# Designed miniproteins, single chains, continued (2): the designs that were tried, part 62

Each design is a single chain, and the fold is of that chain. pLDDT is the mean over its residues in the fold that is shown.

## One batch from the design tools (miniprotein)

Design m6276
Fold by ESMFold2-Fast:
Structure m6276 (fold): chain A 60 residues (1-60)
Amino acid sequence: SMAEERKREQERLELMRQSIDNYDKVEADIKAKGASKSEKVAMFGQMNRDLLEEIKKRKE
């Protein structure tokens, strides 16, 4: 039903907001530390991987 689709959309948006908040936090930490390019890639890569796995689990 439409209610189910709206619930999924809302959950999806909430996950995106959480992801953005985490991104900002990681970016601030990187800036404070003066992290290298490779460290940035590793940190954001891990964050994206964790988010992807969470989405998969939520789907099934």
Scores: mean pLDDT 76

Design m6277
Fold by ESMFold2-Fast:
Structure m6277 (fold): chain A 101 residues (1-101)
Amino acid sequence: APVISIEAPAEVKGGEDLTVTNTVTNAKEGHTYLVTVRYKNLDTGETGETEPVEFTGSSFTKTFVFKGTVAGHTYEITAKAYDKETKKFYESAPVTVKVVE
């Protein structure tokens, strides 16, 4: 099964861009996947998601940038990969980013 991981800084300064790297390994060769990265503001409940990125092959890595981080808030970041052939979803463990002033 695919292994999805997220790498993000533990802290970012308010108003600076949050840079997140999503990596997929052990994807099934010949399958097409749709990858999205999602955030949840744990203080407000606001959520957002990147447009799906399509890939084929055994691995994938892409850097995503989220703008407009709010000082004092905490964001939870997750990534999902959807296998178009099997119609299964795979999800990363969540990572938490604290926005400092």
Scores: mean pLDDT 84

Design m6278
Fold by ESMFold2-Fast:
Structure m6278 (fold): chain A 68 residues (1-68)
Amino acid sequence: MSLEEEIDLAMGQIRVAVEVTAVRKGKISLEEAKEIIEEFIKKMEKEGVPKEVIDKIREYAKKALEEL
């Protein structure tokens, strides 16, 4: 991946990790976390982040949320 794609992937993964941690700490609901993550991914798609990067972020989010 390009450096730009690596940064986008890292930003998506960090957002997922933050929201999942917030659910684990009881600061937000699981449904609220799912909404925040989906809106973030949707914004990335609209800004032209490649499907390959988006798919990796979605896979990471799905796995992380399933472990809650």
Scores: mean pLDDT 85

Design m6279
Fold by ESMFold2-Fast:
Structure m6279 (fold): chain A 78 residues (1-78)
Amino acid sequence: SRKLRDEIEAGVIIIDAAVIKTIAETNELSEEEIKEYLARLEKLEEEAEKLEDEEAREEALKVIEETKELLEKKLKEL
């Protein structure tokens, strides 16, 4: 079903974003690395925005937003 497909796709996006968040929380990143991860998150955001199921889309976008905010904060502190 469309709902199940979107839930699976959201799950993959959430895992990818969560991995980036964990890397950012546990490692000192260079400016180049932060910019690379921000670019990856922008692509994940585009994929999440295409999800038709509202709950799946909102969950994925929330994790992406939290991860982007963390990376943007780290970039400003360089």
Scores: mean pLDDT 87

Design m6280
Fold by ESMFold2-Fast:
Structure m6280 (fold): chain A 61 residues (1-61)
Amino acid sequence: SMAARRAEAERLAAEAVRAALAGDLDTASKLHQEAVELLRDDPEAVRRVDRAVLRAYLQAA
């Protein structure tokens, strides 16, 4: 279902943010890409995930 895909994307996005904050850039990139693919029909959700991951990278720097 769409709800299940959205829930999985939110889980992957949270894991991507966690990996980015930990400095694990390879894991963060892979999880971010998976989350965005699940959300590709929702541009607002994609932008939200992109911003969250980018903020995490900036905080880790």
Scores: mean pLDDT 85

Design m6281
Fold by ESMFold2-Fast:
Structure m6281 (fold): chain A 67 residues (1-67)
Amino acid sequence: MKKLLLVAAPTEEALAAAVAKLKASHPDAEVRGALVDTREEARAIAERLEKELGAEVYLYLVGLSTA
């Protein structure tokens, strides 16, 4: 099964930086980014991608509130 790393961040700058870093650290994995304001939006996108692609999705949250 293909491993997909999903980066969720509230700004394009933070998103681009995190995606670049993960691609450098995990060259064998597909890395995608999502611009979101909340952790709930990020989780919804991850669940949707798992259903649509049948892939194992790992969610990475950057700059989003945990409370």
Scores: mean pLDDT 77

Design m6282
Fold by ESMFold2-Fast:
Structure m6282 (fold): chain A 58 residues (1-58)
Amino acid sequence: SQLQQELQQLQQQRDILEELKKQHEELGDEKSAKSLQEQIDDLDRQIAQLQQQIQQQS
């Protein structure tokens, strides 16, 4: 379904951001790591909303 495709896309973006965050943490770049965590948190909210919508429709 379109919603499941959207969910997969957001999950892939989250994985990329998590990997990028780990790289910045290894470099001691706390500010970039924090900014990436904020982006991950935003993505987690979007994922949760889509998961709820899928549950209601499926």
Scores: mean pLDDT 87

Design m6283
Fold by ESMFold2-Fast:
Structure m6283 (fold): chain A 95 residues (1-95)
Amino acid sequence: NLLELAKEIFRKARENFEEIVQQMATLPPFNGPDKETVNEAVKELLKLMGFELPEDATDEEIELLKFAIDLGMNTKPTEEELKKGFEKIEEKYNK
């Protein structure tokens, strides 16, 4: 389930900020005009985080998972921000 995967990625990124920052530093740019490079960086980071993606994952699915990583890394370690993060992921998934 893609929504459950996105929520778990968000939680792991939020809890493991330092590790994720170090992993991102070894990958191609996570932000930039080249969508293919960004998507490959996202896929590789998710593998390093221990997540498996379908080989046929769409650009939209990869965008949702990147959103979950970005949100997790920028979410304060409070229960209120965790709940807001899950709500934002659900909104992104349903759009």
Scores: mean pLDDT 76

Design m6284
Fold by ESMFold2-Fast:
Structure m6284 (fold): chain A 55 residues (1-55)
Amino acid sequence: MSEEELERMTENAAKAAAEMGADYEGALKGAREGLIKGNSHTSAGLQGALKGGGV
């Protein structure tokens, strides 16, 4: 996955988490960490975003 793809997936996961009530900035951090740790799986990004965003 390219850095551009990682950034896009990070933003998409953070936006989805924010729609569920998560803090967007925390969700961005959590999503990026989740994607890196989860070998860029979308589900790992969303899980990280929800956790980082306080949901």
Scores: mean pLDDT 76

Design m6285
Fold by ESMFold2-Fast:
Structure m6285 (fold): chain A 61 residues (1-61)
Amino acid sequence: SEVVEGAKQGIEAAKKLAEEGNLDLAIEGLESVARAVEEVDPELAEEAKKALEEVKKKKEE
């Protein structure tokens, strides 16, 4: 699925943004991905939500 493939790329891009210190952009990207795939791939949505929680935790540190 185009949506699933785009979501996987979005998660990877957001992880790279977080590594570069762009935490707010990474959070926004992961929230968008999680919402976009929640109905079509709930497992991928959970993966995005897990990554989102990790990035938010880094921002709190």
Scores: mean pLDDT 82

Design m6286
Fold by ESMFold2-Fast:
Structure m6286 (fold): chain A 68 residues (1-68)
Amino acid sequence: SAAALRAELEAFAAAHPEAVLRQVGENTFELTLPGNPLLLTGLALRLIGDFPDAEVSIRGDTLTVRLR
């Protein structure tokens, strides 16, 4: 659900104060994490596992996740 996705992203942002979380659509979130591509990739893999119906992409230092 969008609520469960938001909660997981908010928990990540709380643990990583350098991260910037934005909701850009009803079911679409962006998380920007500069300087740590491995951590951002790890988050993407976790989100794919937890939300298999989500579309996850990374462009530069920004991860975009959208629920279908």
Scores: mean pLDDT 85

Design m6287
Fold by ESMFold2-Fast:
Structure m6287 (fold): chain A 95 residues (1-95)
Amino acid sequence: DEFTEKLKKEIEELRDQAVALANQADAILNDPSVTPEQARQTLAGLRAQGDELRKKLDEIEKKAPPSLEKDVIIGRFALIAYEAAVLLAERKLES
């Protein structure tokens, strides 16, 4: 139905955003022109964005029909991968 299709698109958008954020965290670690202070500020911003995506997925999951269970799970894995990327980047900056 139209409601299910809308939720599926929202999950797909959220997954794509999580992947983009993970790529940004990885890019910061590999950019020699970025200072540790700038990297920490960027990672803090990425973490805040990830928290908002997590809240959004939680709201979608509460409304999602069983037909979208796999899509929600894949979205969760994208967020876990993003959180791992940010955490690893933060740990590298701490030395």
Scores: mean pLDDT 84

Design m6288
Fold by ESMFold2-Fast:
Structure m6288 (fold): chain A 64 residues (1-64)
Amino acid sequence: SAPVVPPAPDERTWTLMALEGAYRLEGYPPEEARRLAEREVAAGTSLEQAKERLHAATDKALAK
C-alpha cells in the first residue's frame, strides 16, 4: 500500500538495483553482485552515485 505522507522508500530499492546491475556488468556473479550492492547501500551510497556507477560500468562493458 502507498504511504500517506513521505515518499515511498523505493529510492533505496532503485539504488540497490542500480548497484547490483553495475557489479553484474563488471563481471560479478548475481549473488556476489547483490551482496556488494547491499554493502554499498548500507554504507550510504545515494541513488545518484549508484546511477553514476551503473553508467560507468555500462560504458566500460561496451568498450571491451
Scores: mean pLDDT 76

Design m6289
Fold by ESMFold2-Fast:
Structure m6289 (fold): chain A 84 residues (1-84)
Amino acid sequence: MSRNGIVRALKPVLELAKKAIEAAKKGDIKTAKKYLEEAKKKGEEVIERMRRHGGSPLTIEAVEKLVEEAIKKAQEAIDEAEKK
């Protein structure tokens, strides 16, 4: 998979995580959780494609960390909204 292909595939994952954060901040926990689940699923699909195409271990690790950080931030936003 090309570098540009990876960037294009990651963009929807990061956008879904951002939408989850925005929904959580508005108190829409149900919508926030839905976007978080979609972000997790798409992130997993991107990582699986990289592994299938023989991507560099360092590149795969970097992508996994980016996806994990985006998901963590979205989960933290949901957790904070649920405390209210």
Scores: mean pLDDT 79

Design m6291
Fold by ESMFold2-Fast:
Structure m6291 (fold): chain A 76 residues (1-76)
Amino acid sequence: SHIDDAESAVKGAISAAKAGDSKRAIAMAKVALQSLKESGKDLPEAIEYLEKGIKALEEGDLEKAIEYFEKALKSL
């Protein structure tokens, strides 16, 4: 399902961020965001946390990105 795909992608983003791979983490987070948008469910907290996590990665803040992705995962 799109929610299961999003969960898998968020877990992938967290793993990549913990490994210091910001490009992969951003790519995985964007996959999660797309899967949530395709799910047809209104999940505004998960979407907001994913967007904040992507921004944190773009700013080089891996720790903050991991925190936001973990919050996104809990909001699914």
Scores: mean pLDDT 85

Design m6292
Fold by ESMFold2-Fast:
Structure m6292 (fold): chain A 64 residues (1-64)
Amino acid sequence: SELLDKLVELEKKILESDDEEEIKKLVKEMEELIKEIKESDVSVSEQVAAELLYIGTLIDIELK
């Protein structure tokens, strides 16, 4: 899925960033993309994968 691929790229950018303001901006973009995925006709498995990626990203941010 193109939307899921974009989500993975946002996760990479968040993990590579040391700027708290940039991380906040990227998290906001990630949240908007999750919303788009939930409102789209993508499969339930892709929606679950997106939610798990989001949760994992939030954990990774906390561990920085």
Scores: mean pLDDT 81

Design m6293
Fold by ESMFold2-Fast:
Structure m6293 (fold): chain A 61 residues (1-61)
Amino acid sequence: LADLEAEHAALRARLTALRDEYFAKVQKGELTPEERKALEGEMLAVAQRLHDTELAIAAAR
């Protein structure tokens, strides 16, 4: 349970970091279409893992 909560916290931090990187590159005009697709894909994957971790925490309690 504690391990799942730790992973949830780490995934939230990762998602925030990815969003910050995305917006920083957008503001600088440095975001290529390929980088945009890659970052959006990573953010989606992390969001899905967050959801799965939340379900696992609920099931373990």
Scores: mean pLDDT 81

Design m6294
Fold by ESMFold2-Fast:
Structure m6294 (fold): chain A 60 residues (1-60)
Amino acid sequence: MEEVRRYIEELLRERGITDEEEIEKITNMALAFLTGFRMEPTEENIRKAVELALTVHSYD
């Protein structure tokens, strides 16, 4: 759980997202996708969940 959160936050920072509130919101959204779709927290699935979360965030 904590490892997955940290990895998501790292991916977001690598993309130039530095706002703590934004990182938290997108991280929580990505975790919700992983849990909701019962995806195993592999690097592949985590990256997919982050892409989905970023896409949804961009439409708001």
Scores: mean pLDDT 78

Design m6295
Fold by ESMFold2-Fast:
Structure m6295 (fold): chain A 61 residues (1-61)
Amino acid sequence: MTPLEVLEEMVAEIAARLSPEQQELLRRVEKAAREMIETYNLSPEQTRALMRLIEADILAE
């Protein structure tokens, strides 16, 4: 599984648990996450960890 495939899977999973307002925030953060994956050459495992951190931060807001 590629980092981009992990990102797409995690975005879909997280979005299903979020309110419409939180989903809008997730869409903006998804763009930044894609840029981080490309810039830092993140692994699939690092991408999954990043997305779980993003989920926790969104749920805390």
Scores: mean pLDDT 81

Design m6296
Fold by ESMFold2-Fast:
Structure m6296 (fold): chain A 75 residues (1-75)
Amino acid sequence: VFEDEDVEQTIADIKATLEEALKSEDPNERVAKLVAARILYAVASEGLTPEQNAELRKLIEEASKKVDEKIKKLK
């Protein structure tokens, strides 16, 4: 449903948001950015190739694991 340029921009936005999540010192900001990246991925997922889907899913899972570990330490 998205055009190729919209898909590329969304992929870039997801990757940038995940990077911001990992770099944020505020645990609330980390969670918010991780959630935002997941929402962007969910909306875009139907327009992605299987390869793009696999790569983004892996990046989100890795970021989620790192964020969860830091949150668990604080809670």
Scores: mean pLDDT 74

Design m6297
Fold by ESMFold2-Fast:
Structure m6297 (fold): chain A 68 residues (1-68)
Amino acid sequence: MLEAEVKVGMALILYGIGNLLASKGDLEEAIEMYEKALELARESGTPEGEELAKEIEEKIKEAKKKLE
């Protein structure tokens, strides 16, 4: 499905932006990008999106730990 493909692609881009922000120490903005990526990955309804969602959830957990 084109819609699912677009959602996975957008999730990958946002995940990449989140990783870049996290590497700069911009953890709050990184978490916002990860949360947007997670939503798109889950909405895709694809196995690829499901695996990406698991990876993003772990990154959100790590970033939130650094803020505490």
Scores: mean pLDDT 84

Design m6298
Fold by ESMFold2-Fast:
Structure m6298 (fold): chain A 76 residues (1-76)
Amino acid sequence: AAYLAAGSALFDAGNYADAIANFTKAIALDPTNATAYLNRGAAYFNLGQHANAIADFNNALAISPSAIAKKNIAKA
């Protein structure tokens, strides 16, 4: 629980590398946490690591599809 909150605070501060480290720990603790995958993907995207971002977004979608993700899938 603490790692997800710490990662989100670091992400909001623009510290994407430390945010990724905390989201990775959150995923290790709870691999079904779609929010941790989504937030780590967003941090990877901000660092230009698009392949890692896509992998994390796909994992988040497999666990818990969002309304926005459903709209994007409908367009594909």
Scores: mean pLDDT 77

Design m6299
Fold by ESMFold2-Fast:
Structure m6299 (fold): chain A 59 residues (1-59)
Amino acid sequence: AIADARAANEQRLAEGLERAREAFKIDEKKGRALLYEALTQAAEGDRAVRAEAARLEAE
Protein backbone atom coordinates (compact mmCIF):
# COMPACT_ATOMS: atom_id res chain seq x y z
CA ALA A 1 0.00 0.00 0.00
CA ILE A 2 1.13 3.58 -0.66
CA ALA A 3 0.67 4.52 3.00
CA ASP A 4 2.90 1.62 4.11
CA ALA A 5 5.58 2.60 1.58
CA ARG A 6 5.48 6.22 2.76
CA ALA A 7 5.77 5.18 6.43
CA ALA A 8 8.72 2.90 5.60
CA ASN A 9 10.41 5.73 3.69
CA GLU A 10 9.94 8.15 6.63
CA GLN A 11 11.34 5.63 9.13
CA ARG A 12 14.34 4.90 6.88
CA LEU A 13 15.10 8.64 6.61
CA ALA A 14 14.82 9.14 10.39
CA GLU A 15 17.19 6.23 11.07
CA GLY A 16 19.64 7.46 8.42
CA LEU A 17 19.66 10.99 9.85
CA GLU A 18 20.30 9.67 13.38
CA ARG A 19 23.19 7.53 12.09
CA ALA A 20 24.65 10.54 10.27
CA ARG A 21 24.34 12.69 13.42
CA GLU A 22 26.26 10.11 15.48
CA ALA A 23 28.94 9.85 12.77
CA PHE A 24 29.38 13.67 12.75
CA LYS A 25 30.58 13.44 16.37
CA ILE A 26 33.64 11.39 15.34
CA ASP A 27 34.21 12.05 11.60
CA GLU A 28 32.76 14.96 9.61
CA LYS A 29 33.44 13.24 6.27
CA LYS A 30 31.67 10.03 7.28
CA GLY A 31 28.79 12.08 8.71
CA ARG A 32 28.36 13.97 5.43
CA ALA A 33 28.49 10.73 3.42
CA LEU A 34 25.77 9.12 5.58
CA LEU A 35 23.65 12.29 5.42
CA TYR A 36 23.90 12.38 1.62
CA GLU A 37 23.02 8.67 1.41
CA ALA A 38 19.96 9.10 3.68
CA LEU A 39 18.68 12.09 1.67
CA THR A 40 19.26 10.28 -1.65
CA GLN A 41 17.40 7.16 -0.47
CA ALA A 42 14.51 9.30 0.83
CA ALA A 43 14.25 11.14 -2.51
CA GLU A 44 14.20 7.82 -4.40
CA GLY A 45 11.53 6.43 -2.10
CA ASP A 46 9.35 9.53 -2.54
CA ARG A 47 9.74 9.36 -6.33
CA ALA A 48 8.70 5.67 -6.33
CA VAL A 49 5.61 6.39 -4.22
CA ARG A 50 4.56 9.23 -6.54
CA ALA A 51 5.07 7.04 -9.64
CA GLU A 52 2.91 4.27 -8.13
CA ALA A 53 0.16 6.75 -7.14
CA ALA A 54 0.11 8.20 -10.69
CA ARG A 55 -0.15 4.70 -12.17
CA LEU A 56 -3.10 3.79 -9.93
CA GLU A 57 -4.91 7.08 -10.67
CA ALA A 58 -4.55 6.43 -14.42
CA GLU A 59 -7.01 3.55 -14.00
Scores: mean pLDDT 75

Design m6300
Fold by ESMFold2-Fast:
Structure m6300 (fold): chain A 71 residues (1-71)
Amino acid sequence: SKEEIIEKIREELSKVLSPEVVEKLVEVVEELLKKDPNPTSAQIAEALRKAGMSGDEVIIAVGIYSKIKKE
């Protein structure tokens, strides 16, 4: 489910990023999942960049998302 994906993303990101960055990343991904139930890694990366995330934060988040979704 969407909630299970979001929770897994939050858990994995919390191991490597600060709580503030994790919540911002989760917010962006959750909004994207409301529009598309299966966004691509490229769509996640674009949404995160538009939200003002750094290149390193985008790479980390996309890597974790891809692992969870097995894209």
Scores: mean pLDDT 80

Design m6301
Fold by ESMFold2-Fast:
Structure m6301 (fold): chain A 55 residues (1-55)
Amino acid sequence: SAAEEDRRRRERLIELIRKLDPEIAEEALKIDPDPSFERLYDLYIELGVERNLKE
């Protein structure tokens, strides 16, 4: 189902965010335990961009 696919992609993004920065991932989940795909995607891009700009 579309809802199941959305849940899987959100779970995947959470794992990717945790791999980049586990502290930020846990803080974000404390603020919003059920974040949208768009919010998770934006956070993932921000963390990835910051990491790449520092490298």
Scores: mean pLDDT 79

Design m6302
Fold by ESMFold2-Fast:
Structure m6302 (fold): chain A 117 residues (1-117)
Amino acid sequence: MKEDIEKARAALQAGRPEEALRYAIKSAKKNGVKIKVKITGPEGELSPEAQEAYDRLVEMLKEAEKEGAIEVEIDGLPPGLTPEQIRRIATLIANNAIYAAEKGLKEVELEIDLSPD
């Protein structure tokens, strides 16, 4: 439990939000925490770098959903996001998963709305 949380925090500090998210989800699963995530954003084309980051994030979230640790709702169209915004999403999910695991929460619900300005 503590080891996975510490690894998640270390990965965030090292600028590796994807690795942090993996450890945070593992910790949440071990603690019986269910994470509900809803992601919405503006319609748009992703840059190649943003597309790769988005695809990796979606793959990790869907893998976690299959393991019963998370529920994910993502719009059918990719949002027009930057790679930095996609990394921010992973960071927000990881931080909330860490918080829930540390506090012994049974469920956490996170809505990420990236609608335009």
Scores: mean pLDDT 74

Design m6304
Fold by ESMFold2-Fast:
Structure m6304 (fold): chain A 70 residues (1-70)
Amino acid sequence: SVLAPLALPREEAIELLEKSLEYAKKVNAPEEVIELIERLLEIVREESPEMEEASALARGVLKDLEEVYS
């Protein structure tokens, strides 16, 4: 399913960052944006204490990409 009812912040952040990375590559976003998404994904995967902030940032990046490239 595309929506998990009990998604944890870490799992949500990973999913959102992976979607953001796929979308950024599809629309040929600036290399700096792709690099930022990859770095955030690495931080979240390493169980950073900033997982909640990473999730919020991932949502923001995806929203900005959709807004600029839609």
Scores: mean pLDDT 66

Design m6305
Fold by ESMFold2-Fast:
Parts: C-alpha cells; sequence; structure tokens
Structure m6305 (fold): chain A 63 residues (1-63)
C-alpha cells in the first residue's frame, strides 16, 4: 500500500495530494478533512474518487 502511494504520488495533482494528506491526518474523516480544507464533503469525495482511479485502488483502506 505505501509502495503504491510512493510510486504513484506524482500522478496526483497538488489539490489531490493536499486532500489525501489531510484525510490521512484525520483518519479518513471526510467531514474533518472538508472543514480543514475549507471545502464541501462532496469536493473531498470527488478528489478521493480521482485519487483512487489514479492509484488503481478500490478504497482508501487499501493504502
Amino acid sequence: AAEILAARWDLLTPEERQTLGTLLEHGLDYAATAAALGVSRATVSRHVRRILEKLGLASLAEL
């Protein structure tokens, strides 16, 4: 999981990296992440979907 993130980190946009980093800091809490980034939960969910597609993962639990 960590190797996948390290190998594919460069595929993420700066906004996606910020969203993923903030999610990991908050234990994958979408509401806390949305509040920390000043965005909606829908925006966090959209970023997560794109991150998963770029990393080739089904869920963040696979990280």
Scores: mean pLDDT 76

Design m6306
Fold by ESMFold2-Fast:
Structure m6306 (fold): chain A 66 residues (1-66)
Amino acid sequence: MEEVEKALKRSIESAKKVLESGDRTQLLAARHELEEVLEKAKEAGVDEELIKEAEQILREIDRQLE
């Protein structure tokens, strides 16, 4: 659990940086990484507020990719 939580937090922070300065390729990579970690985090029962934050970041990446 704690290891997955740390991975999710790192993926969120990485995705936020890519949202600020990344190109389309970096956004696609960040989206894929965050999706994989989020799936594992949901399975592991990580804090729901952190899961909601990750889902919000994914929606923001999807918006930037449109």
Scores: mean pLDDT 81

Design m6307
Fold by ESMFold2-Fast:
Structure m6307 (fold): chain A 60 residues (1-60)
Amino acid sequence: EEEKHEEILKEVEKLANEGEWELAKHVVLGLKSRGDEELAKKMIEILREKGAEKVAEEAE
């Protein structure tokens, strides 16, 4: 499970670094719809860290 979480977090970081904010938001919203709120919260933190504050707020 930790390894799965790491892979997903790496994907979101990659999207954020590439400026693909909409795709990163889509991934977070998908996790929330599945009930995986803990992982979604971690992704929102990463988006804020990378400077995508508005996208992080929209995904929250």
Scores: mean pLDDT 74

Design m6308
Fold by ESMFold2-Fast:
Structure m6308 (fold): chain A 89 residues (1-89)
Amino acid sequence: GMSEELKALAERLAAEAERHLAAAEAALAAGDLEAARAHLFEAEVLLGLLGILLGVAKLLGDEEAAAYIQELRDALEARLAALRARLAA
């Protein structure tokens, strides 16, 4: 149904964002600041798409999908913020 489809799409976007965050962390460890910036930018774009999907779930009144997408978004946003702080230092 709609709830399962929204959650599945969110999971795919979150998995891609996690791959970019992992690549950014590896790039930071290697001292490759250019690669780290590129991967963090891609993760930020994907997190933005998760935000749009969350908005769609809320607009449709799909509380289950909205709660699930919010949980994924919050976890990814925290990791992105931590890596951005390391890059800015």
Scores: mean pLDDT 90

Design m6309
Fold by ESMFold2-Fast:
Structure m6309 (fold): chain A 60 residues (1-60)
Amino acid sequence: MIEELLEKISELASPEEVEHIKELVEEMRAKGVSEEVIVRLLEGILEALKILQEREREKR
């Protein structure tokens, strides 16, 4: 589930941004955050990236 969301994010974000998100996920898991909470946060990030990409396409 998390890997699937990271793959979708990697299609919309730079490799550097994807690395930062992966590090965030690892930190959250290390702190005992549940997988469901991590999934919800990644879904929010994916949605935000889609909105930003839509706006970026309009500016180009």
Scores: mean pLDDT 78

Design m6310
Fold by ESMFold2-Fast:
Structure m6310 (fold): chain A 88 residues (1-88)
Amino acid sequence: SDEEKEELIEVLERLIETIEEILKDPSKGLEIIEKLEKELKEKVKNQSVLNAAKAGVSQIRDAVENKDVEALKKIKKELEQRIERLKS
């Protein structure tokens, strides 16, 4: 549905913002992710969108735990490309 698609785009944009915040101070990465997980649980209404959000958070968490800045940049680029496809 259009509503589910719009909610998914908003979630993907929020994941990108979170990656940008982590890239500014990687030492706070886990704290930033924990705050994001709480926010998504409170705001996301669609279960399918929430499951997609959890998958994205898991990828970001793995990159943060591995201190892999290049993986974070790659995830951000892939999320930006996914948003572009959803808007087309």
Scores: mean pLDDT 88

Design m6311
Fold by ESMFold2-Fast:
Structure m6311 (fold): chain A 105 residues (1-105)
Amino acid sequence: MEEEKEFREALTDLAALMQLYGADSIEELKKRMKELEEKIKTPPKSPAEYLQRVLDEEAIKHGKEVLKRLNELKKRLGWTDEEVEAAIRALRDSPEVQRRAQLLG
């Protein structure tokens, strides 16, 4: 089913984000993204800070889109957060997850 392919892509993206932020759970990932949102509220004072803020804003936007897509797919498929996290643990050793995490960092 195409929904299974979409779910696999969303899980791969989520696994990459969790690896990038060092999060062991979906809730920890949300917490780390929220901490990053607070960090970027300060205006940049240097070109380096400006570039870091742009990267942080893009990472937050991407993370929100991934989580939104995952939540929509979870509702359609009836999966729990625990089942999603188990699938992510199975995917985290894949080269695809590692490559996506590298592109986000």
Scores: mean pLDDT 74

Design m6312
Fold by ESMFold2-Fast:
Structure m6312 (fold): chain A 86 residues (1-86)
Amino acid sequence: MTLTLTFRNLDDAQIARLIEHARRLAARGYDVTVEVRGDTVTITLGGLSVPLVTGHILRAIGLELDGHEVRITIDGDRTVIEVTFK
C-alpha cells in the first residue's frame, strides 16, 4: 500500500519536526519521499502494511476530533490523508 500525508498551515518548527520524522523513517528502510512547499509538507510512504495505514487513518480521525480540517481518500492500494492545522 501507498500512503500520502499532506500537512498544511504549518509553522517552521512543525515543518522541521515532520522533515526529521521522515528522515528517521527513511533511515529505518521505509520508502519515503518528502516535499516542502511554503507552509505545506507532503510525505509519501511506499510498501506499507494494512495495519500501518490504518494506524495513520486513526490518528488523522483524532486530529479531526481535535478541530483540525481532515480529508481522507482511499482508492484501492492508495490512501491520501490531508490535514490543515488550526
Scores: mean pLDDT 84

Design m6313
Fold by ESMFold2-Fast:
Structure m6313 (fold): chain A 74 residues (1-74)
Amino acid sequence: MGDLQGLLEAAKETLEILGEDNPLALTLLADVLLQMGRYEEAKELAQKALATKPSNPGVRKRAELVLSRAEAKL
């Protein structure tokens, strides 16, 4: 439990540092929320990450995976 809360704080800080539209930061935050069972929030952030049209295929693949898994739980 403490580890996921630490990751959530780090992901939020990364978003603040890199910018609210940074696809890597959005994807990291969405992934942490998915791991915490916060599926609706994970879905919204994964959708926002994909809406930035990330050029990095690893970031895009991770955002798509988070979105699919979050939707499967809703």
Scores: mean pLDDT 81

